# Ledger of designs, part 34: designed miniproteins, single chains

Each design is a single chain, and the fold is of that chain. pLDDT is the mean over its residues in the fold that is shown.

## One batch from the design tools (miniprotein)

Design m1113
Fold by ESMFold2-Fast:
Structure m1113 (fold): chain A 100 residues (1-100)
Amino acid sequence: MEAARRGDLERVRELLSDPNFDVNAQDENGNTPLMWAAAAGHLEIVELLLSDPRTDINLEDEFGMTAYDLAVAYGHEEVAKLIEEYAKKRGVTLKVRGVA
């Protein structure tokens, strides 16, 4: 959580190398590491988290916002595009609160 929020790429890489690390762990507000990285615009951390096959891009926070929704809401267009691209590559239907 904190490493993704702070933009600590090396720490996130270390956490992902641990098979006991829950990459989909939700905090008290329902936010995952991917959501925090997406909201903060940490493109490299988003790429690293999306490269892990355990990562669920469709988890929702307490407001029903996904990592994609948070990237769009905070104006991180490159992050939003990256999440959409990875959803297509994995054959996963991207959940979004609105379609533009």
Scores: mean pLDDT 77

Design m1114
Fold by ESMFold2-Fast:
Structure m1114 (fold): chain A 71 residues (1-71)
Amino acid sequence: DKAFKLWDKDGDGVITAAELRDFLTNVLGLDVSDEFVAAMIAAADRDGDGVISRAEFEAMLSDPSSPLRGL
């Protein structure tokens, strides 16, 4: 719920690698590497543009194999 409101504040409907990393470290308190962020984007980003769209993020949240489930 709070996670959804945080990235909804941008209004862009797109999450960049930098925004995803900032979210994981500052909101979830995870100590993540650049490699981990890149792996997450590679897993979610099917367009190959290096960003995660709102639709892709929503799909990840509904996927039971997604690590973002329950954010």
Scores: mean pLDDT 63

Design m1115
Fold by ESMFold2-Fast:
Structure m1115 (fold): chain A 65 residues (1-65)
Amino acid sequence: MTDEEIDRAFAALSKDGDGTITLEELVAVLGPANRERAEELLKRADKDGSGTITREEFRAYLKEL
């Protein structure tokens, strides 16, 4: 996955423009039936415990896949 693909994916998820991905944004993309998956993904990617995913955390998560 290229840096451009990661940036595009992050921009699609980060709708509030503050440079983070929230649980509600993940639920909006994955659908309400996938809320548990969104929560698991957030917990796995959120390394600083802020309750949001930064671009750096998102990139690190995708690099481990």
Scores: mean pLDDT 70

Design m1116
Fold by ESMFold2-Fast:
Order: C-alpha cells, then sequence, then structure tokens
Structure m1116 (fold): chain A 97 residues (1-97)
C-alpha cells in the first residue's frame, strides 16, 4: 500500500499465522521487505507481540533478525519498547546465531 506495507507485513502485525504460513510458501515473497519506516514483517510481529508469527518468520532461511529500521532499531528493540521483554530476549539470542 501507500506506506510500503506488503501482505506479509499486515499478516505479521495482525498475528495471522495461517496467512503468514501461506505467504512464506511463495518464493516471490520478500521476507525482509521494508515498509516506509524501514520495518520488516519481523519488526511488526515483534512490536505487536505475535510470538507464533515471530517463530514462523525465524524458521525462514532468508530472514534477517538483525535488520535495522530507519531509527536504527532491530525487531528485538521494538519488542522491548512495546513491553514484550521475553520476546525481545528470544530475538536477541537468535540474532547472535
Amino acid sequence: DADGLTELHRAAREGDVEKVEELLKDPSVDVNAKDKNGNTPLHLAAEAGRAEVVELLLKHPKVDPTAKNKNGETPADLARKAGREELAIYLEEVAKK
């Protein structure tokens, strides 16, 4: 849309696990697509506290859990700012691997 949101961004933010699984089967889908603010689907899922969607995205071989948005924030940073401390710790551990 006008904000650079893909279907994967919207599904991830909303916690639509089934739609995320469907979209990740399409090799033309860019799992690391950035919206207008530089947020990937993983950033939006983490901020929204969508733990199951975060786990699905992290299973994708091309996902970048270290991607920084236009404010220099990783998905873990957005999770922590949103009060999702356990999810932030999980994302930080994955980013180190």
Scores: mean pLDDT 85

Design m1117
Fold by ESMFold2-Fast:
Structure m1117 (fold): chain A 156 residues (1-156)
Amino acid sequence: MSLEEAEELLNRLDEALEAEGVEFPLVNDPSVYVHLKGPFSFLRLYLEEPEKGIATLKSLIEATKDKKVQARYLSDLGILYALQGKFEEAIETVKKGIEIDPDNAYPYIALGLVYYLQGDKEKALEALEKAIEIARENGDENALKAARAVKRLVEE
């Protein structure tokens, strides 16, 4: 994937999430607020310098004791590997997020996106259906909207 193809995909993903009315939990840090137009805006900061993104996400994964936050950073790290074409490392990294917090829909959304980027549309839809199931069981309306947005993008 080129840098331009990765930016175009992240734009289509943000448009799909906005169209479903996905609420972004505003990070409680006012210093992060000034330039992030979507949930994957953190990944855009590291498209030009992906090794800095990888190092930052690894440090955040080691520093957090919150399993839900740790599973999210593993999901973001897996997507960042997939954007580099490192699909085996991406899948393994997202699966560690699922193992840490199996009731979290976000790692399954990330796994669906990793399989979509790999060209495995069948596994992408399977992972996104599992994300939709988990999000419904937990009453996570935001994860449910996000899983549907990514599923629609995969169906096109």
Scores: mean pLDDT 87

Design m1118
Fold by ESMFold2-Fast:
Structure m1118 (fold): chain A 74 residues (1-74)
Amino acid sequence: SMKEREEELRKKFNEAIREVKKEEGLPDALQFPTRQEALDYMIDLLNKVIEKYKDDPELVEFAKERIERLKAER
């Protein structure tokens, strides 16, 4: 099912974010004074996910789509 594939990809994506945060020594909860700073942080984090998982094309495309949505929110 397409819905099951999306759910699995989402779980994999969230795990990748956690792994990158762990490697970078970043805490699970961060507070930012502005929405723009929070968006910039997420974009930077997702670019690190893409670099780490560049051999996983589905994960890379999912992260790129998320970055484009975040950029549109700035």
Scores: mean pLDDT 78

Design m1119
Fold by ESMFold2-Fast:
Structure m1119 (fold): chain A 58 residues (1-58)
Amino acid sequence: MLAVAKYDFESDSEFALSFKKGDTLEILEDLGDDLVVARSLSTGKEGIVPKSYLEFIE
């Protein structure tokens, strides 16, 4: 499942994925607490992201 970032997100957490508005992310796992594990298609990095920052497209 793919999603596009609606806003920039920056986190100092080692478990979180930082991204910029318009970045495309692959959703790997739904954690149930407004959080998903995603992979950035531009960087290949994985981490936890808030669902509220994402627009799901696939």
Scores: mean pLDDT 81

Design m1120
Fold by ESMFold2-Fast:
Structure m1120 (fold): chain A 60 residues (1-60)
Amino acid sequence: PLARAIKDYTATKKDELSIKKGEILEILEVVDGEWVLARSLKTGEIGLVPKSVLELIESL
């Protein structure tokens, strides 16, 4: 599934992904209630991001 960042997020740990508002990410796995494992379509980097900063989108 694809998601869009609804706000900026700066990684605080080495397994987290920094993202900017408006970036499109591929959701790879829901890790728990708070975190998802995602790939940035802009950079190709994979990391954990808070679920709260993402909005699910269709096909894009």
Scores: mean pLDDT 79

Design m1121
Fold by ESMFold2-Fast:
Structure m1121 (fold): chain A 160 residues (1-160)
Amino acid sequence: SRSEYVKKIAELIRRIAEAKSGEEINEVLYESVELAEKLVEENAPKDIIVAVAIAVMALGLMHVPDSKVAPSPDGKPTVVELTREAMEKLLELIDKKAPDKEFLDTAIDLSIEVLEKMLQASEEVLALPKVQKAAKLALELYDISGIKLSEKLRNTLESI
């Protein structure tokens, strides 16, 4: 059911936040990929698939030093700061037992914001293997879900 998918995604996000080693992060990343493949095979709702995409992007960005991320225009958060804020907000929704719709709507909105901001990061950050893997997997999940990105966002993400 939808509620079972939300619980699994919530569990993955919590494990990402609690992971202390690159090995633990890689284990959760592989589980996220397997979950994404299963969601596609089961024709899961698009918002569920997008929520998995945000978890994967968070995994790729967790260990990026903030000093390697270019400042955003207008003093807005860097991609790393935005990803951390997104994860914190999703964990708050989990902890307060927010309705599934509120959780998923928030996860979709935050995943798009993180993706758009990620594509504005410096070449040094975008060259990091974990960031590239997360970006490519996110693009694949958006394509499978049928969510259409703008041509500019798609072309930039494909260039990573």
Scores: mean pLDDT 64

Design m1122
Fold by ESMFold2-Fast:
Structure m1122 (fold): chain A 84 residues (1-84)
Amino acid sequence: SPELEELRKELEELIEKYKDNPLAVKAAELLLEILDNLDAPQLEIEIKLGMVDLLIGVLVVIGDNEAAEELRRLLDRLRELLEK
């Protein structure tokens, strides 16, 4: 899907932008793992999505709001694409 490839590019750009933020990098890498394994069991995908949501919450608590907002946007877009 062109939409999934665009999402992958944005995640790779986010990793480079936030390379000094290990929590943001880990969250984006988990989203990339979901994109690379869309045929994985639904439970595995749901667990990884939940881990990303938790990491975004941690970023907000520690004050990394810009990284958290960008990750939330990409997470929500991935969720929408998975429901189609």
Scores: mean pLDDT 88

Design m1123
Fold by ESMFold2-Fast:
Structure m1123 (fold): chain A 63 residues (1-63)
Amino acid sequence: HMEAVKKGLIHRQAGDAAEAAGDLERAVEHYRKAIEYLKPVPEFQDMVDELEARLARLEARLA
């Protein structure tokens, strides 16, 4: 779990940075990977729910 959490948080930070830079496609890719790493970890379900909602909003903007 520790390695998955570390990778998930790194991707969350990279997604936030990409979104701040206006690179929405890169933000989507990083948020997808963050969700993939954190979804199996029970302690991070609130963060996963937040990221899934954010991902849906970004995908709607790219459509």
Scores: mean pLDDT 85

Design m1124
Fold by ESMFold2-Fast:
Structure m1124 (fold): chain A 55 residues (1-55)
Amino acid sequence: GPLVKNLQQKLLDAGFRDVGAIDGIYGPKTEAAVKAFQRFSGLTVDGIAGPETEA
């Protein structure tokens, strides 16, 4: 959906190219990119796109 596409675009713009296609589907590649972003940003690594990850 649109929220997942927005998240995928933000991850790509932040340099997490392993997010995969910007297709709006929360798949394994998008989850891995979320976890990588969470590690890089010092957030809890849970693979869930919450307010802290999307802010």
Scores: mean pLDDT 70

Design m1125
Fold by ESMFold2-Fast:
Structure m1125 (fold): chain A 160 residues (1-160)
Amino acid sequence: DPITEKAKKVAIEVLEIKKKNTQNEKDRKYLDELIEEIENNIKSTDELADFLYRLQTEEGEPIATLLQAYLNYLTGKIHPNSSPTAKALFLLADDSLSIEEKVKKLKEIFGFDDSQVVKLLESIKNFLNSLLEKGLLSPELKEFAKKVIKSIDELLEYLK
């Protein structure tokens, strides 16, 4: 499946970038085990989504949230194990939704008012800019992050 292979490639590239920035031999071995698991054992988008959920919930890996959102974007659907932040990132990347629809759906996910949506958008933008500045993203994830940031800027202008 072309979507599964693309998503696996991006996840592997991100883990390889992390390994290049890792000095500890035990941590490098763990990253190699994760790469091998993705390459050899994951055969579907659903299996990849479950793997990313494990990385986010058990290891606290922030990049796993962005990878979940990217996988949802590639498949055009929100996986059941998506975090609220991954769901928000997916909605922000959806060009089929109006600015008003994006605001409404964000309010529904979080139970927020307009001022709380503004704070959420600023928090997500800071998170994505931090990942971009640290050089932790593969080319495809950089473009996805930039797309989400552009959407955030449009929503923040609307909510002024």
Scores: mean pLDDT 87

Design m1126
Fold by ESMFold2-Fast:
Structure m1126 (fold): chain A 60 residues (1-60)
Amino acid sequence: SEREREERERLQRLRDERLAKQREMTAQIREALGGGPEGRDRIAELMRELLRWEEEYDRE
């Protein structure tokens, strides 16, 4: 049905957004790993951002 197709497309879009966000965060974490002690704090902040974003999407 049209509604089932629309919902499927919506879920696929959300998955694509999640994957894109994960790729972006992973790239930032890799950059931060080269920063020594300062990079450690940045990694922790990025991980907290990712977890908050995941929680937000899981609630919908």
Scores: mean pLDDT 76

Design m1127
Fold by ESMFold2-Fast:
Structure m1127 (fold): chain A 78 residues (1-78)
Amino acid sequence: LPALTPRQLQILSLLQRNGPQTVSQIAEALGVSPATVSRHLRELEEKGLVISSKGASGTTLYQADLSALARHLREIGA
């Protein structure tokens, strides 16, 4: 089945515009709970559209994987 949810699209758009962000930063930007953001990020990471990494001091950062997004859309986005 097709499309990402509107919230997942908002998260991807935010990460593409602002670069790597924490769950807390995304939650503040979207006005939702960190738990809600964390759930959507897990689904996006499972789809390969977001990657997580450990930043300085053990903080987890999330970023949009534009290469994975290009691969996902590659039948049209070649």
Scores: mean pLDDT 74

Design m1128
Fold by ESMFold2-Fast:
Structure m1128 (fold): chain A 76 residues (1-76)
Amino acid sequence: MDQGALLLAFSLFDKDKDGYISTAELGDVMRSMGQNPTEAELQDMIDEADLDKDGRINYDEFVVYMTSKKGKALIK
């Protein structure tokens, strides 16, 4: 879970404090938390969260995908 760690990591890369990070920053955010998503997992998150609007992912979408991907990792 670690909602506090997720918020802290996201905040580190959310330079504008607008509640969004770029899709390119997603991997860096996850890595800073000790997570290492595959390129396929990152692309899946981007495809689901970024509806081709601004190339950005908001915090709520980020948390949803992080918890979802953690579930997949646990099953394996």
Scores: mean pLDDT 64

Design m1129
Fold by ESMFold2-Fast:
Structure m1129 (fold): chain A 98 residues (1-98)
Amino acid sequence: MRLEDDPLSRELAEAAFRGDVDRVRELIARGADVNAANAKGVTPLLLARAAGHVLTVEELEAAGARRVRSPSLLALDPASFRSLEELLAQVTEPAEVV
């Protein structure tokens, strides 16, 4: 399931970006897909790494999140995004244009 299509996985990505370890653990226990990715391949693990939340990264990896060897998402600067919603909106699939 894509990150944007699963509310539980979306909440996990938001918690990972914020560094809320307790929320991440709760969502994983509820069955959130730790490997869910949006159209650009952005996962909760990648968001936690971009935000520098070491404990959240460790928790996601312990739950089975895999590191994808992708070009560094140096553009994922937390200071550039006020919310995860803005980040997800930028990487969502464009509307179908006829």
Scores: mean pLDDT 64

Design m1130
Fold by ESMFold2-Fast:
Structure m1130 (fold): chain A 60 residues (1-60)
Amino acid sequence: GSLISDEEVEATLYLMLASLYEKAGDFKKAAEYYRKIAELVSGPEAERFKKLADELEKKA
């Protein structure tokens, strides 16, 4: 078995993509990837990523 779950790997990839789009000024795509992370994580972290996505959409 892997030491890291598939969900953790996927969340890390989405975080990288969200950060790259945010740096590029594509706030809409960055928000979409932050929402995908929110679906993969639980608890307060999910709400944090949803809030971040909402804030990025306001900039778009």
Scores: mean pLDDT 78

Design m1131
Fold by ESMFold2-Fast:
Parts: C-alpha cells; sequence; structure tokens
Structure m1131 (fold): chain A 109 residues (1-109)
C-alpha cells in the first residue's frame, strides 16, 4: 500500500538502523514497494541492508523481488556498498542472486 511504502521510506531516511527485519517483513506483507528509492541518495532497502551487513534482511528483500542491480544517485549498487563495508557473506549472497561484479559507479569503480 501507499501507507506501507511511505513508512518504509520514513524509516530509511530518518534512521536506517531502526528498520528491523520484523518491521520490514510486516511492511512488505502490507504492500510496501520493495524497490522504493529514498529522495536523498536514490537508495533502495537492499542498498541499506547491504551496507549494514544484515544478511537476513538481504535474503528477505531478494525473496520479495528486490532489484539486485539497482543503482543509487552515484551509480552504486548494493554489491558496491557491501564490498566497501567488508560484508563478505552479503557479497556472496548478492553475487549468487545475480549481482553484476563488473558494474561501475560514477567514479569508474
Amino acid sequence: SMEATEELLRLMETNPGSLTLERLEELLKNGADVNVKDSKYGRTPLHIAAELGDLEMVELLLKAGADVNAKDKYGRTPLHLAEEAGHKEVVELLLKAGADPNAKDDNGK
């Protein structure tokens, strides 16, 4: 629903670390857009979960149809954020889900 998507955006933009696995699952069940992008960075829920290294949240989002190759405003994918943060298990999961290891951000990295 629109209300569920608005609440997901609010949590992503105000305090990403307050987005719990249980709350995300509830919002997705209520029809929140799994591929919603924040207004500031163009980040999806999958970008945030990947940067935080939350393996279970990444698994939930991929199962819900998250775009594994979504790009933020800087051309960065969830894979880029997981690699920069050193979250090896998340990197392996994203690659298994079809993440492009050769995707370049706006800095050619």
Scores: mean pLDDT 86

Design m1132
Fold by ESMFold2-Fast:
Structure m1132 (fold): chain A 82 residues (1-82)
Amino acid sequence: LSEQVKQLGRAFRLFDKDGDGTITTEELATVMRSLGFGGNYTEAELQDMINEVDADGDGTIDFPEFLTLMALTGMDVVALTQ
């Protein structure tokens, strides 16, 4: 988890153009594909997962929401719920 968080943090910062700690849902889908998660998911499935963590529906994701989504894509979901 620690190494994954560091790697995800680097990927997140590459798409956080404003440096404010958020990225768009479209950029998030690109990050997921870059990390290899896109191989098992269609564009529609990725968007569905992204929408689950975009609680505000404003089309932007902060870093904690990004980590939650990454866990939902096949990482240990139990570790995030406790």
Scores: mean pLDDT 65

Design m1133
Fold by ESMFold2-Fast:
Formats: structure tokens, sequence, C-alpha cells
Structure m1133 (fold): chain A 56 residues (1-56)
């Protein structure tokens, strides 16, 4: 089936991070979140809040 909203946002975040040349650790540090949290977002397991999305 089509990808879920969580998966679409996760893919977008990963692509944006790759385009900026950042590791997951570096991107998480810039956003003020843990690398584990960013990994869960990029895997489409957890949907980030609007406030967190503004920092990513």
Amino acid sequence: GPPTLKQRIGDLLRRKRDAEGLSQRQAAERAGISQRTLSSYERGEVLPSPETLQRL
C-alpha cells in the first residue's frame, strides 16, 4: 500500500539530513533531541511534533 504519514515524514527528514551532509548525531544535536529519537522519526516509527519539526 502507499506509505504512511510517519514513513513519508521519516523519508523526508532523512533526505534533508543527507542533503545537508549531517550524521544522525549532528542533526539530532542541532535539533536538541537524542540521536535515538531522530532515528525513530527517520524509520517512521514515531511522528514528530510540529515544534520538533520546526527544529529539524
Scores: mean pLDDT 88

Design m1134
Fold by ESMFold2-Fast:
Structure m1134 (fold): chain A 96 residues (1-96)
Amino acid sequence: SREEIEKQAREFVDYVLKDIPESEFPEELREAVIQLLVDAIENNQPLSSLYGPLRELLPKRPFLAISSVLRFFDNLGVPASKFFELFKKLKEIGEK
């Protein structure tokens, strides 16, 4: 469901950008990024489709942080529909 995708996108954004100051990533940008991720995943768009919109929306630091993670999974051939599942697994492994 869209609600479940929004929850996963929110968890992803909050983790990847946890160290970015509010001055570079205010709540309105956070919500805009969440909706971009939700729309891409719900419509089964490739992760590469997010690079342009995120670059237009975000300051350099939060853009590089998010796009680096997306590019890593994109380069592995991970489809958008599997992205959050694989990200969560790698995050859990990296925290051990």
Scores: mean pLDDT 82

Design m1135
Fold by ESMFold2-Fast:
Structure m1135 (fold): chain A 61 residues (1-61)
Amino acid sequence: MKAIAVAREDFVAQSPEELSFKKGDKLEILERVDGTRVLAKNLATGEEGIVPRTAIEVVSG
């Protein structure tokens, strides 16, 4: 099972590579991009993009 995270806050994408989400959204972590960012999928919308690690909390994986 891939790692699952919960959004800690609302986030609006600042670039085409980033994923927008709302506080409480469930995100599937697909890949670690660097020490501050991950590639994730929003399970509510099915959209994928880069998210800041500070805006999410990993809850399973």
Scores: mean pLDDT 80

Design m1136
Fold by ESMFold2-Fast:
Structure m1136 (fold): chain A 60 residues (1-60)
Amino acid sequence: GPKLARATKNVDTSNPAFLSFKEGEEVEVLREVNSEWVLARSLATGREGYVEKGSLELIE
């Protein structure tokens, strides 16, 4: 199934290529971009954007 992850910190960005979220928010990991970055979708907002892997923890 889709990979779920939880944000470990707040990320506030004005760049629309990147995803903004609050600590504790859940995201769906859509694909791995490279070793440091994923493309994810916010479950709260439905927005997609790039997220640094170090800001997420997998919850299955």
Scores: mean pLDDT 84

Design m1137
Fold by ESMFold2-Fast:
Structure m1137 (fold): chain A 58 residues (1-58)
Amino acid sequence: GRLARALKDVPEALPAFLGLKKGEEVEILKEVSSDWVLVKSLKTGKEGYVDKAELEEI
């Protein structure tokens, strides 16, 4: 799948949003909009929405 990492710590602001630590790796599951992606944390297996600006594709 498409892999990315968090550029900074991301807070879990709402239940549908995924909290991440800086450097945490995720798999991009779906482009939801121009600004938001649905991802799965490779560390925790949890899924949620993240702002694309918070991620760097690897």
Scores: mean pLDDT 81

Design m1138
Fold by ESMFold2-Fast:
Structure m1138 (fold): chain A 76 residues (1-76)
Amino acid sequence: DELEERILVLLYMSGEEGATAAQLAKALNVPRSTVNRHLRRLEARGLVERVPGEPPRYRLTPAGRERALAILRERS
């Protein structure tokens, strides 16, 4: 999924602080509802974790970082 790959790369660039769904939606130029749907799928796959807060933030798990690095190598 092209959007899921872009989300993983953006979260990799965001580091330990992660990003909000609104920040990802703005960067990707897609609706927040679209980003939230993909974030739920990535969370279910163990690639992304939700950090409690208002608004909540999302960051990569170790598995998610490995996937993001693989994507970056393929795109190079």
Scores: mean pLDDT 84

Design m1139
Fold by ESMFold2-Fast:
Structure m1139 (fold): chain A 138 residues (1-138)
Amino acid sequence: LSELEKKLLEAAAAGDLEEVEKLLKEGADVNGADNMGTTPLHLAARAGHLEIVELLIKHGADVNAADILGLTPLHLAARAGHLEIVELLLKVPGIDVNAADILGNTALHWARRAGHEEIVELLEKVPGIDLNAKDNNG
């Protein structure tokens, strides 16, 4: 991983839109992952940086990128309660809405466990969604 990609991960996590745009213009790999498989899109989605998520997608970010735990940007946004980012990701052609982490949890599982009702309702309306995320303990 080059110094540009390290700076891109840092800027995406920090919400520094101007630095993200600058680094992408300088040729940073939008899909540059760290040793844990974490991409800039993972960090921006987890942190709730909507404008950075949008910019990364426009530059060809892999919306289905999975880290070493099998977590995708959709998992992280759903778990964190970032409704607008979940909506944006679901509009991207080729998104895997049923991607499962290493424990078999989908984005719907994490949204339900975290109590993000609007995200649960949004995901349940997606054609082809796996509804087997419901547990008997709330």
Scores: mean pLDDT 88

Design m1140
Fold by ESMFold2-Fast:
Structure m1140 (fold): chain A 81 residues (1-81)
Amino acid sequence: MIKLSDEVKKVLEEYGLPTDIGEKYPMTPLHYAAALGRLELVKKLIEAGADVNAKDANGRTPIDLARETGREEIVEILEKA
């Protein structure tokens, strides 16, 4: 179970996403945003203090998922964060 900060939960609420993502799924919101190519959501999650180095159940970080899904713009943002 991944614990989310209140700032990250607020961003999820603004985008109409479940605030229990880290509790139901073995990934952070930033992992899902990166994998799905949600560029604006990725930026807001980073600004809210999301952990860009958080690992999922397979030891992957959000940037690993962005690379696996071909999200080049998200990879560049995560590399600079």
Scores: mean pLDDT 74

Design m1141
Fold by ESMFold2-Fast:
Structure m1141 (fold): chain A 86 residues (1-86)
Amino acid sequence: SKEELGKELLEATKKGDVEKVKELLEKGADVNARDEYGLTPLHWAWLTAPPEKAEEIEKILLENGAKSPLETLDVELPPDYVVPKT
């Protein structure tokens, strides 16, 4: 289901798996899917992915219509946690 694809997208993003992120989005995964914590794939890219992988995944997610985590969840990031080129 599209919801299951969204969950897989969240896991791929957490792992920094760029190719799997692309594959899941091509299969129709919800780019704005939320997990049990209310976090989106874009949130997980910011939190757990290495900076190089985070930048690539952010670009892919944004190109596929991802909304800013701040826009979708109204969440403030920690003062020392800033994703470049967001």
Scores: mean pLDDT 70

Design m1142
Fold by ESMFold2-Fast:
Structure m1142 (fold): chain A 65 residues (1-65)
Amino acid sequence: SEVVDLVKFLQRAYGLNVDGIAGDGTRMAVAIFQSEHGLNVDGIAGPKTLAALKKMLEAEQAASA
């Protein structure tokens, strides 16, 4: 699942357990990410947050290729 892959990417970036599940730690990491990227800070990985995460993941993969 693309959503699970994006959540795992966020978890790796913030040093959390990589399980693809949005627990309290993951929600805090989402809120920090939202704050850093000018998004609404609600701690919820909604469509806008997932789109921003996908863009960051694609940029990282392009830089590694």
Scores: mean pLDDT 77

Design m1143
Fold by ESMFold2-Fast:
Structure m1143 (fold): chain A 97 residues (1-97)
Amino acid sequence: DKLNDELFRAAREGDVEKVKELIEKGADVNARTPEGYTPLHLAALAGHEEVVKILIEAGADVNARDKDGRTPLHLAKKAGHEEIVKILLEAGADENA
């Protein structure tokens, strides 16, 4: 799906306006790459706080697991993105997952 592929790119790049546009056009915020990454995994890994918030508000699964069993919280912690860790925990991310 072209919309979902564009959403993965926009989330990875931190393009807030494009993320909003693609969600309005019906992109699936819980779509997965071949590696099992959701848009939320990519935004969390890259440190894009505003994109993380938009994806959560649009219904992103904060506890989604990639093919290695990693959640967005695991990727944010590994990358040292403390504010994203806080945002994910406040949104119901399982700290013990």
Scores: mean pLDDT 90

Design m1144
Fold by ESMFold2-Fast:
Structure m1144 (fold): chain A 62 residues (1-62)
Amino acid sequence: MPGAVAVAIRDYTARTPEELSLRKGERVRILRVHPDGTVLAQSLATGRVGLVPLEHLEIVAA
């Protein structure tokens, strides 16, 4: 859901420049959810935007 806040439940290392690296416990704002299970997210710690697999995120605020 766009505008929702999610927490990384596992570390994720970006494999391309378009992806976002996350540490477990890091919070992100969801900007867009794609039908293929990827999310365009913005890190609340760094302000960086990138793609991350939805399965690495847990929604905590809508």
Scores: mean pLDDT 79

Design m1145
Fold by ESMFold2-Fast:
Structure m1145 (fold): chain A 62 residues (1-62)
Amino acid sequence: QLTDEEIEAFKRFDKDGNGTITAAELMNLQKIDEDVINEMDIDGNGTIDFPEFLTMMRRMTT
């Protein structure tokens, strides 16, 4: 179940409003480990969609 916090966080990083975030921008803003970002970039094109972003947030809440 999606939380308002997860949706709000995604909207903050989605500057273009197109439903994707660039891996490089997310890494620079959040100081997240490169390994986590590489796992989120399943398509290998340097963009992260909403489901990938949720998976990352869940990993960070440990």
Scores: mean pLDDT 64

